Designed miniproteins, single chains, continued (5). Designs and how they scored, part 18

Each design is a single chain, and the fold is of that chain. pLDDT is the mean over its residues in the fold that is shown.

## One batch from the design tools (miniprotein)

Design m16636
Fold by ESMFold2-Fast:
Parts: structure tokens; C-alpha cells; sequence
Structure m16636 (fold): chain A 74 residues (1-74)
């Protein structure tokens, strides 16, 4: 199960994905998850660069969850 920090990271990234995607693409679960994954990977890289191990762990947990969800849609 996801940590509370990973859940918050996932929610924030999903909201950003929906804000950045066109309305027609926001209804495609795969497209939304792929954009969410892109955002989470960017945030992971920033957290690693900042030395924030706790944030990096939360983003990695969120990434793993999104990758699993995408695999189930394939």
C-alpha cells in the first residue's frame, strides 16, 4: 500500500496532468497516467538533486503505482 506522502504526491501530479492536458485527452486514463508519470519522474529528479531522501522515496512509490496501473491497462 502507498504511504500518505506517496498518495499526496500522486494526487498532486494527477491534478497537474489534468491541468496541462487538453480536455479531449483528460478523458483517456492511459494518457492521464502517462502524463502523471512524466510529472512524477521530474519531481523525483528534483528531490534527488536537493538531497531530499524522504520526498524521493514518496515519488518513487507513486511512480511504481502509476507504472503498475499502466501495465494493467496494456
Amino acid sequence: SLSDEAKQALVAATKRALDELPDEQSNDARVVLEKTLEILREELQKSVAEGNTEKAKAYQEAIDAVERALAELA
Scores: mean pLDDT 86

Design m16638
Fold by ESMFold2-Fast:
Order: C-alpha cells, then structure tokens, then sequence
Structure m16638 (fold): chain A 59 residues (1-59)
C-alpha cells in the first residue's frame, strides 16, 4: 500500500534525523559547545516524537 510505504519512509527518516542530532549533540559536548549540544538534543527529541507519531499510525 502506497500510503503505508510513505508513512514507513517518513517514520524511518525522522528516526534517522533524531539519531543524527543525538550524535551531533555528543560531538558538540565533547568540543565544549554546551549550547549547541543542548540545541541538538532538543532537535533529537522533536524528531523522535515525530517518528513515534508516524509509527503509531502504522498500527
């Protein structure tokens, strides 16, 4: 089903973005950039929630 495939793709993309921002947050923290680290963690949480919402639609 095209709609299901599209929702699965979006959920996966949001999960990937959340993971990328989490890695970015850790890198920024290691460099002493706490402000950037905090911002990346906020973005990771935002995209994680979006991924969970789309995943819920697939049930």
Amino acid sequence: EKLKEELEKLAKQYRSLADAYEIGARMAQLQGDEETANKYREMAEKYRKLAEEYESLLK
Scores: mean pLDDT 83

Design m16639
Fold by ESMFold2-Fast:
Structure m16639 (fold): chain A 56 residues (1-56)
Amino acid sequence: DKLDELRRKAIQEAIDLAERLGHPELAERLREALERGEHLDFIEFAELMAEVAKLL
């Protein structure tokens, strides 16, 4: 699924950003979401991306 691949890529980029900005706890939460893969809820994904956006 193309959308699933794009979602995983977004999480990978978010992990890198969180690590770079010194937020290892957020990076760990993002890694847990990536590990869940197909079981990651859309709302949870959106909430995690919103937390990443707060770092910008």
Scores: mean pLDDT 77

Design m16640
Fold by ESMFold2-Fast:
Structure m16640 (fold): chain A 65 residues (1-65)
Amino acid sequence: SLKEKAEELRRRAEESRRLGEEHLEKGRSLETDHAGSAGHYILGVGHYTEAELYERKAEELEREM
């Protein structure tokens, strides 16, 4: 159902936000490793962007219900 699909997308968004936060924190802890820090910041931003896309899609499905 649309409700189940929206709920799945919201869970995926929460998961992506958690991963994004972990990568950003990892990047911060690697301040003296500029290359490693940059990689984790890029991954963190990517996960946050993915979370926003999942949330937007869930909202669209919820509007169709």
Scores: mean pLDDT 81

Design m16641
Fold by ESMFold2-Fast:
Structure m16641 (fold): chain A 63 residues (1-63)
Amino acid sequence: MKEELKRQAEISLKLAEEYFKKGDYKTAARVYESAHRAYELAGDQEGAERAKKLFEEVKKKSE
């Protein structure tokens, strides 16, 4: 169960990176936020912190 959530979060991080490369910062931010939530549910605090930091960086670019 937790491993599945962590895998979902990793997939979301890759997807968000692709949107970021395309310049779609709003979609990238939403997908990074989804990854952060999935890492939190999986109990992966390190992954959650990493995803949150990426979300905040992308959000600054979309403002």
Scores: mean pLDDT 81

Design m16642
Fold by ESMFold2-Fast:
Structure m16642 (fold): chain A 64 residues (1-64)
Amino acid sequence: MSVEQRLVKAASTGLKNNDVDLAEKEAQRVADEAVKNGEITPEQAQALRDAVVQAVKDEIDIAK
């Protein structure tokens, strides 16, 4: 499974619970694991994590 697919799964967990903090925690965990495995750079991991968290925030704001 790609890093992007794993981050999308993390985002879906946050959306299910309307919990941005949970989405941030799960996305950070996936990003850190991908960096440790040599799949992506720390800079790429941070950018992807931030994009996923922003998408969750936008979706929750629409639901309010």
Scores: mean pLDDT 76

Design m16643
Fold by ESMFold2-Fast:
Structure m16643 (fold): chain A 64 residues (1-64)
Amino acid sequence: MSPTEQRIKELMKEVEELEDRIRKLSDEYAKSTDPEEKERLRKEIQELLARVRELGREILKLRR
């Protein structure tokens, strides 16, 4: 594999790991009855979603 192809695979793996974490945090958010915990989980989910979007942009740039 070229270095670029390997980098794309690494970024895609990071996206998959982040999406798995987002799913788990979303499940915790749905089960939580504590407003402070829900706000904390919501903020963490939003930060992870922002990271996924950034990695997606990097992957698209590398495929050009």
Scores: mean pLDDT 83

Design m16644
Fold by ESMFold2-Fast:
Structure m16644 (fold): chain A 94 residues (1-94)
Amino acid sequence: PLTPEEQAALDEFNTEVTKLAAEAMKRLEAGQPLEEVAEFIRDGLKKLVDKYADKLPPERVEWLKANVDEIARSIAAALAEALGLPVPPEFYPP
């Protein structure tokens, strides 16, 4: 089980990811290319993982670092789909 401090850090991390996704959605609405928005999400996620690395469980930090590119593409694809924008085949799982 998570400690209360780890749970609080995870809750803050999730809130920051939600804010990052909201900014990404605004960028898509402004006509920014999906690939650039995915890179924006990826770079933002890397910064958030680094910010919370000492506060989150080590195994979760390692998983996030290993999957940041896939998570960023998944978020970008979901936001684009929600806005009715086309999603390239390479953004979907094989």
Scores: mean pLDDT 81

Design m16645
Fold by ESMFold2-Fast:
Order: sequence, then C-alpha cells, then structure tokens
Structure m16645 (fold): chain A 87 residues (1-87)
Amino acid sequence: MASELMARMVGAALRAMGAQLEGDVEGFTEAAKELAKLAVEYVKAGGDAEEAIRLLERMKEQAEAMGAEEAVEELEKAIEEIKRIQE
C-alpha cells in the first residue's frame, strides 16, 4: 500500500507542477486536493509524516503564490490531520 500511495503522490505533485507552469489554477487545485488526500492516506499506512508535511507545505506555498485559495485550505487541512495522527 505505501509504495502505491507514494507513486500516486508523486503523480499528483507532478500534475500540480504542470498546472502551475501553465497558470492553471483549477488544474492545480484538483491536483493539490488529490495530493492532500493521498498524503493523509500515506501517513495512515505508516509513511513518513514529516516528509509528507514538508511536501504539503511546499505545495501550499505554491498555491498561495497562484492565488489558489481552495488548494491552500485543503493543504492546510491535510497538514493538520497528519499532525493529529502523529500525536
């Protein structure tokens, strides 16, 4: 499970980067939401929470730069959920 989730997270992150390069806020938001969901599932499956949080925080910075408010909210929710899992 963890290796499949990691592969899907990489795919979502690459899609988000592609959308960012094209200025596609909607495509970025969709990819960021998928990444957020996969990152939470990855940590629940025993993945590295600190690594997942760093990835989501980096994506949040890019979302803020793009004005993708919905993506920022979803990434923040995922970061907080992962922090709760680590408690």
Scores: mean pLDDT 84

Design m16646
Fold by ESMFold2-Fast:
Structure m16646 (fold): chain A 74 residues (1-74)
Amino acid sequence: MRLELDLVYRPDVARVTAEDVAELMVTLAREAARAGIELTLGVATDAAASAEDKAAVEKGLEEARAIVEEARAA
């Protein structure tokens, strides 16, 4: 099974933090790896988002992608 998920962080609309989005991406990657699901993740941050929020979201995406790639290499 293959899943493609794109997340958008919008600080003016979101009830969740950039850190919450990062943690969600990592959780999805770990669960997909455990279930044997091929996962592709993307994230976009609104131009209004702070540099710190953008960095937090990007860090989460990189960690999630590392988990997915490690699972694919196994």
Scores: mean pLDDT 75

Design m16647
Fold by ESMFold2-Fast:
Structure m16647 (fold): chain A 122 residues (1-122)
Amino acid sequence: MVKPEDATEEIIRELIAQLGSPDPAVRFRAAAELGELARDPANAELIVEAGGIAPLIAALGDPDPFVRHAAALALGNLARDPANARRIVEAGAVEPLRAALEDPDPRVRLAAREALANLSGV
């Protein structure tokens, strides 16, 4: 029998794996769902512990602007917790987020700016 927390951890692991999908619609949905989950502090910690930070940083360089936008929002939501923000900085997110400030999509630029603002408090 799977405990409720074990089921959420499995969903998070599957979403993290889907960030590497060849289908941009699958990558977008995965990043967007991780970003929504990251609004809850308990789920944000589960995403970090499952290794979600590095794949989300990689998604900032995705060819699809919807994927880049969702990844920047997810990192920004994770960064609302100072301990997670520190882990995001240590994982090397600052330079990819600074690059995203120059993104051709204004939504990506805005999300990157908000994520960097959350990181600057650590």
Scores: mean pLDDT 87

Design m16648
Fold by ESMFold2-Fast:
Structure m16648 (fold): chain A 100 residues (1-100)
Amino acid sequence: MMNSKDEAERLLAEGEILVGVGLIQFGVARLLRSKGELDEAIRLLEEARRLFEEAARKAEEAIRLSKDPEVIERAQKLLEEARRHLEEVERELEEVEREK
């Protein structure tokens, strides 16, 4: 049976996985960009952006649901990390689209 803490911890675990997958896709996109495969790089950057946006949303929800200081701290760190990566992906997308 899910209480607010269990739900927040589930959201954090899901968000952390999404950041991990997004980072892999971002890394592959940068490799493809270096090889001149710009359309495929853009596709993976758009996917990474969606993953980081979802991770940020899950972190925000975890902060809202939890009263546990440790869970809130973990959620705030995840939110900051997801937002930082989202800014990096948006910048990379703008640069790659200019190279097309």
Scores: mean pLDDT 87

Design m16649
Fold by ESMFold2-Fast:
Structure m16649 (fold): chain A 66 residues (1-66)
Amino acid sequence: SDVVRDILATARRLFSPEKYELLEEFARRLEGQGLSEDEIVDRLHLLLEEAGSLSVEELRELIRKL
């Protein structure tokens, strides 16, 4: 998905490599589960809003619960 790719490109620019890898892995997991592009985009958008205020460990724990 071009939209998902653009979101991940933005995340790569804004966040540490460790946070970026967590977001990329999450997106791949959602794609593997058969979620629609719109559902993946919505979930990534919510995580991007929170990722700036969370540590790497806190972001990992948040993603684990999703």
Scores: mean pLDDT 84

Design m16650
Fold by ESMFold2-Fast:
Structure m16650 (fold): chain A 55 residues (1-55)
Amino acid sequence: SMEEIEKFAEEAKKLYEEDPEKAQRFIVRAATEGRLEEAEAGGKVIKELEKEKQK
């Protein structure tokens, strides 16, 4: 559901701010478990954060 995807993306963002490697592992684990929509949303939010950091 959209709510689950949003929650996953928010958690990925929090993990990224704490430790980028933890966020990456979190997303990879979701993809491995077949949660592809969540993994895509998490990956997208991390890309946005990386882009903002390099601004």
Scores: mean pLDDT 81

Design m16651
Fold by ESMFold2-Fast:
Structure m16651 (fold): chain A 75 residues (1-75)
Amino acid sequence: DAAALAARAQELLGRAREAAAAGRSEEAIALLREAFALARRAVPAAAAELGVDEAEALARLDAEEARWLELARAA
């Protein structure tokens, strides 16, 4: 279920924010990587539902993950 994968990814992003705020950068990075892995697994179903290109959706997730990882490293 793509919706369940997306919901779990958002849950992990919230936990990553908490870890980063507490100075646990390694934990935050691990949670971010897991969250984006789950988001990528949801892409085929989400792309079909929204009528967007799957490769474009994956490229946007890659860019977003890179931005989140830089912010977690800077925290």
Scores: mean pLDDT 81

Design m16652
Fold by ESMFold2-Fast:
Structure m16652 (fold): chain A 49 residues (1-49)
Amino acid sequence: DVSLKIKTPEDLLKVTINNLIKEGKYDEAKKLIQNIIKKRLLENGVKPV
């Protein structure tokens, strides 16, 4: 998977979470973490209710 080296969803989200933490937006950071889980499940073709 060539995309793994270029841009991983986890890597991009880590940068975003760091930025939110620096801004003091911990609530937003928590929501992004939940979105990561949702995105991973959706990419695998499964969507939990």
Scores: mean pLDDT 67

Design m16653
Fold by ESMFold2-Fast:
Structure m16653 (fold): chain A 76 residues (1-76)
Amino acid sequence: SSESEANRIYAEIGLKEVEELLASAKNPPEEAKKLLEQARELFRKAYELADSDPEKARELIEEGGRLLQEAAKLIE
């Protein structure tokens, strides 16, 4: 479905953004690293559930995005 496809794309984008922050950040706070690791897990689960449970996948994407934003605020 279009929802499943959108969820897969958003999860992939989230994973890439986490990877980019982890790769580019110089001396990130421990709190930021933990938030990025949690966001990665959420986006990964969202990708896995995109077709079987689109509603849950969407929730995980939204939560992952929130944690990603929190981590970004801690990185100077």
Scores: mean pLDDT 86

Design m16654
Fold by ESMFold2-Fast:
Structure m16654 (fold): chain A 101 residues (1-101)
Amino acid sequence: GPSLRAVVRRLLGEAMRKLDEELSKATTPEEKKQAAIKVLDEFESRLVEELRRLGAPDEVIEQFRKAVEEAKKKITENPDKITEVFSELARKLLELAEKAE
């Protein structure tokens, strides 16, 4: 089956593409914030589902959830930093995946 890192990389690519599409439709900072949070909510749900299918330990899944929730909080506090927060989250999740394998 696919490695944990490969699954995380694929889902991040899909989330970044969806973020670009949703942000292209948003005109206000509030709309951009709501779009980014929606993308992260859908990303988190898919990530947790696929990690469970791979048999990842609960502790590892909770580390991924915590990283995504921290990113949502940062976006809520700083909607002008959405792209930077997503880039930081991507780096952090790939590091977590590498350490878990």
Scores: mean pLDDT 87

Design m16655
Fold by ESMFold2-Fast:
Structure m16655 (fold): chain A 89 residues (1-89)
Amino acid sequence: DIGDIGNSTVQHLSSLNVSQDLINQIGNSIQQLVSAVNNGDLSAATQASQDFGDYYYQGLIDAGFSDQSAYLASQNLTQKLIDLANQSI
């Protein structure tokens, strides 16, 4: 479930002392993704998934992860969200 992924990601980044502003951006991206999926809007769902991945990448960098690790983790999660959105629409 997209919401469960969003909640797990927020919890994880909060445990890493990532800024509340960035956590809020990630939460907003998941809400936009859920809304886009409910409306059958694949374009909006893809954009929200990419926005989520960009914020997640920044959170991992802020938490001290390497560029390579942050990039791979963010890319994998972004693709998973896009795949789930396509399956749900």
Scores: mean pLDDT 85

Design m16656
Fold by ESMFold2-Fast:
Structure m16656 (fold): chain A 86 residues (1-86)
Amino acid sequence: MTLVITLKNYTEEQKELYLKYAEELRKKGYKVTVKEEGNTLTITIENAPVSLVVGEVLRAIGLGLDGHEVEISFEGDTTKITITFP
């Protein structure tokens, strides 16, 4: 599965945490691409196992319950998560 995590309205501290997470995933052997386009940070993880995808979906749901704007969509073998920080 392909996992795409898109972050909006993030702080520099939040950006650094997600960039560190992307680096940790690369060290585990995942193909991770990071793109910053304007005020949007997109992390694409190719060949993500179901356990990683489920974990990120649950994390995103938790952020939504904690007052973040969260969008989750499934398109074929691709899971897309968009998180907008307050």
Scores: mean pLDDT 84

Design m16657
Fold by ESMFold2-Fast:
Structure m16657 (fold): chain A 101 residues (1-101)
Amino acid sequence: DVEKKIEELLREAEEKLKNAKTQKDIDEALSSIFKAEQLLADHEPSPELKERYREVLDKLIELLKKEPSVDDWTIKLLEIMREYTGPTEVRREKLIEKKNK
């Protein structure tokens, strides 16, 4: 159930990225990715789901690197999320985010 919900969020993000014409499309893709990240905080993903998550993040990172309005910090955060997928790693990402605010 949780894995299916994460997969649905990843499909939503990928569809928004495929058809991205506005900042709103990018923001909605990011929102879906962050919702998937929240679910991953308490759930160890299957190897297939982990690969799928990293695939979608790679597409998002590549798109964002081409946008001059996107902060370098946002790209770095997504790169860290890609490298450290899973409950412990997700908690570390959230702690770093809160510390910087």
Scores: mean pLDDT 71

Design m16658
Fold by ESMFold2-Fast:
Structure m16658 (fold): chain A 85 residues (1-85)
Amino acid sequence: SETEELLKRVKEEIDGALGNAEKNGLSPEQIEILREAGDLAVEAAKKSPEMAEKALRLFHEIGVTAGKGSPEEARKKLEEAKKEL
């Protein structure tokens, strides 16, 4: 189904972002936050295409925050995302 193909693409995008984060020198703590955000996004994406889009947007915002060297702010965004998804 289109939903199954969307979920596969979401997982591939998350895996790619995690690989890029490691290559860009994010700390293990920052990568752990992104991994948790990715898991959350995959679960949200199973609900609908609209939730998939929202989940990916929040995942990328968390990634950008972590990449700026702020694990505390990234964790805060992850906790906010858990309430919205």
Scores: mean pLDDT 82

Design m16659
Fold by ESMFold2-Fast:
Structure m16659 (fold): chain A 59 residues (1-59)
Amino acid sequence: GIDAAKQAAYDIALEMLKDGVPEEKVLKVVTFILRAAGLPEEEAKKEAKEIVEKALKEL
């Protein structure tokens, strides 16, 4: 479901950021994951931003 996709997106974002991938690319990947899970584009972008911001705070 969507909650599982959000958790997977967070884990992927954290690993990508630790590997030095630019935030812009991480945001794009997270947005694609959420859209694939069924979120509309605008909601996926909003949730992706929150997930990436949360992952950045974990670093």
Scores: mean pLDDT 85

Design m16660
Fold by ESMFold2-Fast:
Structure m16660 (fold): chain A 60 residues (1-60)
Amino acid sequence: MEEDVEEAIKRLRELGHPLAEEYIEQLKADPSRVTEKEVAARLLAIGDELDKEFGWTPPG
């Protein structure tokens, strides 16, 4: 639902990384295309990549 998309955008913004910013832009353009399951998987993937590539993870 739209409220789930808004929550996902907020969480992605907390990452403060270009990868998250690009995904936020896509979500804002096509919110109805995104499911909660896909958002959760994307958040986990971005977090894992950031930890492995940069060794940097956001607090919380």
Scores: mean pLDDT 64

Design m16661
Fold by ESMFold2-Fast:
Structure m16661 (fold): chain A 73 residues (1-73)
Amino acid sequence: EKQKEAEKYLNRAELALAFGDYDTAIEDAQKAIELSDDPKLKARAYRVLSEAYYQKGDFEKAEEWKKKADELE
């Protein structure tokens, strides 16, 4: 079930972000987006991507993902 797999990837991405593993957070958040069309799950994944890119110093990508998350709220 793709939705359950997307939720697992998103949970892993959020945990990786909390532990400062920004590369894993980005990889798993992108996987969650690919597996789900749920706007709420996508908004959460976009927020993970925004924060991870911000912490890595990629401010342009951080702003792009933040804007995408805001558009879904």
Scores: mean pLDDT 86

Design m16662
Fold by ESMFold2-Fast:
Structure m16662 (fold): chain A 62 residues (1-62)
Amino acid sequence: TEEEIKKLTEERGKLQKEIQALKAQIAAETDPDKLVELTKELEELLKKQGEIQEKLKKLKEE
């Protein structure tokens, strides 16, 4: 449980960094096709972040 919490916390940290980098790319991008691709990548990363947060909450509150 504690080992899983540490692993998920580290994974969340890495994911947050990737999300920030991708948001910066989206803000600077002017190509509509690339914006669609980057937005889809952002949605996938946000989904993964939500899953990690839910798992962490469940592990701490169970």
Scores: mean pLDDT 81

Design m16663
Fold by ESMFold2-Fast:
Structure m16663 (fold): chain A 91 residues (1-91)
Amino acid sequence: MLKFPANKKEAEENYKKFSEEGKKYIEKLAEEYMKKYKLEKDEAFIEAVNTIISLILDASPNNIDSLENALEAATYLKDEKKKKEFEKLLK
């Protein structure tokens, strides 16, 4: 089940479930958030994890770019059910 992490520990538990590519993407997003928004490392990390979850939950079935982003996010999370759902919508 997709769940927004409420704290650093929950975000770290979600991070461990991600693919290696997904982990790298989260690390990159967290660094960008630290630089752009001047967030502390832990806050930036939680926000990066939430961003990937939002790409899946906010996916628009009528927007190809949105669906492609959601499919990539589902792949990062190793969420095979969501991945198949978005693949069907892109056909």
Scores: mean pLDDT 78

Design m16664
Fold by ESMFold2-Fast:
Structure m16664 (fold): chain A 87 residues (1-87)
Amino acid sequence: MKIVYTVTLAAPGGVGVNVKTEDGKSVSVELRASAPGTFTVTVDKKTGKVEVEADDPAIEARVSTGSGQDSVWVFGADATVEKKEEE
């Protein structure tokens, strides 16, 4: 199963997501953008693989592993986040 987050920023900001994987660990992804735009974060719950896709390359991404629950947090006032689960 893949978790897909679609993030739309109206101003510079970012998003962090933590995704629990099937092995009982987690993957944390923090994205920061220096400009408005839309980007997509895909995390594979089985492998812990992360893919980031953006129309604008002004995105910084950090990926780490750990333990924890599925969570999402937003940096900046004007951000929308959509979560979709894909088989």
Scores: mean pLDDT 73

Design m16665
Fold by ESMFold2-Fast:
Structure m16665 (fold): chain A 60 residues (1-60)
Amino acid sequence: DRLREEAIRLAEEAAKLAEELGWKSLAKMVRERVPKAADRDPRLALEGARLLLEELREKK
């Protein structure tokens, strides 16, 4: 499922950026929760990961 794979990819990018900001708990949560969310609703998980990544990019 391409949407699931893309959601996980964006989640990993967001988690990496969260680690760079020192938000290790957020990075762990994103890595654990987004794959499970993508199993249920890949489109919603993708949009959530994309939005989170955009917010974190603004913070750096």
Scores: mean pLDDT 80

Design m16666
Fold by ESMFold2-Fast:
Structure m16666 (fold): chain A 65 residues (1-65)
Amino acid sequence: QAAVPALVKLLQHVSEDVRFAAAVALGEIGGEAAKPAREALKKVLEEDTNEFVREAAAIALDRIG
């Protein structure tokens, strides 16, 4: 899905609200279509300064598999 590359880019946005929304959206897409986002989401989980953004990334990773 064309949205996945755009959402992956938004995971690096300066706004924590935008990063949170991107992680949630990737989790909602889920499965095979969102698998290209796994590495970017894992980096967010390990490195993001915002606890809620990290939690959204963890949930998205679980939904993607």
Scores: mean pLDDT 84

Design m16667
Fold by ESMFold2-Fast:
Structure m16667 (fold): chain A 102 residues (1-102)
Amino acid sequence: SVDEEIERIRKKGDELAAQYEKEGNKLEALYVRVKADIEVVRLRARHLAEQGNLDAEVLEAFATMLEYLLDKMIEKGKLTPQDLERIRAVVERLRAELDALE
């Protein structure tokens, strides 16, 4: 079930983020939350796109690009908390657009 996979991603992301926060790793905590949110948006968009929703296909492409950008920024050691908050705002917008399609 897509819903079961979404719930598992959210739970693991929250648990990992809580662990990083306890260790004082605030940047890593924010990163794993944003990463999990992108994965959820991408999965939801893919599911709707497979049912022929063209708007969801566009949203899946945006989520994929956002994940790619996030991964490249972490590889280069260039992620700031401000960058993660900006990415989070984009993810929240994508989530709202997906909610409107359901």
Scores: mean pLDDT 85

Design m16668
Fold by ESMFold2-Fast:
Structure m16668 (fold): chain A 60 residues (1-60)
Amino acid sequence: DAEEKLKEALKKLAEEYLELMKNGEEVDPELIIKLLVDAGLSEAEARKKVAEAEAIAAKK
């Protein structure tokens, strides 16, 4: 239960950082990847989410 709550908190935090990155804020992509992996995503899925957020930010 505590572990599942920690994973949900990490996922939510990672999603908040992804939103900041999409809005052009300076966020360390490796921090987001680490949070997503710790939340139970694969590294490939985490890197894909970061790449998508960076692509959105780059188009602004």
Scores: mean pLDDT 81

Design m16669
Fold by ESMFold2-Fast:
Structure m16669 (fold): chain A 61 residues (1-61)
Amino acid sequence: KKEEAEKLIKQADEAEANGDYQTAIDLYRKAGDLLEEADPTDVEGHARVIGRILRAIGNGL
């Protein structure tokens, strides 16, 4: 499940690189949900996903 979250993060990074910020945000949110289920104690991983969501929102404005 953690590997699935990492795959979604990579897909979100690709969407963000293509300027598709809405898709990137949606994929990062799904990755965060999967990471919470797989390893709720991974503070650094959760912070990384949140940071990417905030970055995509900022770039989409």
Scores: mean pLDDT 76

Design m16670
Fold by ESMFold2-Fast:
Structure m16670 (fold): chain A 97 residues (1-97)
Amino acid sequence: GKVEELLEEAEELLEEAEKEEDLEKQLELLEKALDLLEEALRIAKPEDLPRLEELLRRALELALELMKKSEDKKLILRAIGLALRAIGLLEDLRLKK
């Protein structure tokens, strides 16, 4: 279904981001993954929530890692923004349980 397709595409983007060496490209891939996870959360059924939570936690972990790896203030702020977005989506997911 639509949710499964969004989750599969988000997982692929997270895998690409984790393997990418360019920090700006990692942040772009992570942002795209979060866009898909946000769309998935809007239409998710209860059975979709465990996988969605797993991918959101993975996105948060990656955002925090990119924040630690960056020496550029703009990239650090972007990584913080993506981490906060992932936290917000995890809270929204908790409210759907």
Scores: mean pLDDT 89

Design m16671
Fold by ESMFold2-Fast:
Structure m16671 (fold): chain A 58 residues (1-58)
Amino acid sequence: LFEQFLAELDRLEALAPTLSPEELAAALERARGEVEKARPLLGEENAEALLARLEALA
């Protein structure tokens, strides 16, 4: 599960320069929502690490 989120974040980072500001903001919001939904399965440490990467990308 965690590795799947890492791969999706890597893809989002690669695509970010091709997205409009609105598209990037929407993609980041959706990704944050999915991390929060998966938090009980990921654990706090993994969830916070993924959220930190999303914050850095914004």
Scores: mean pLDDT 79

Design m16672
Fold by ESMFold2-Fast:
Structure m16672 (fold): chain A 68 residues (1-68)
Amino acid sequence: SSNDAEIAALEQRRADLRAALERMRAVLEAAKADPSTSQEEIDFLEQVAADLEEEIARVEKKIAELKA
């Protein structure tokens, strides 16, 4: 069905977003360990990670709706 193709595309997007979040969490960990990193830079990285988590949640919701 057309939904199967859409689900596959969304599952790929979810995988890509999860990989991006893992990379961002590693960057954030390194930034927090570096005393030269400003609080503004840390706050920005935390916001990017939060935005990725929200996008993953939206994609997961759409996958669930298509599988219903």
Scores: mean pLDDT 90

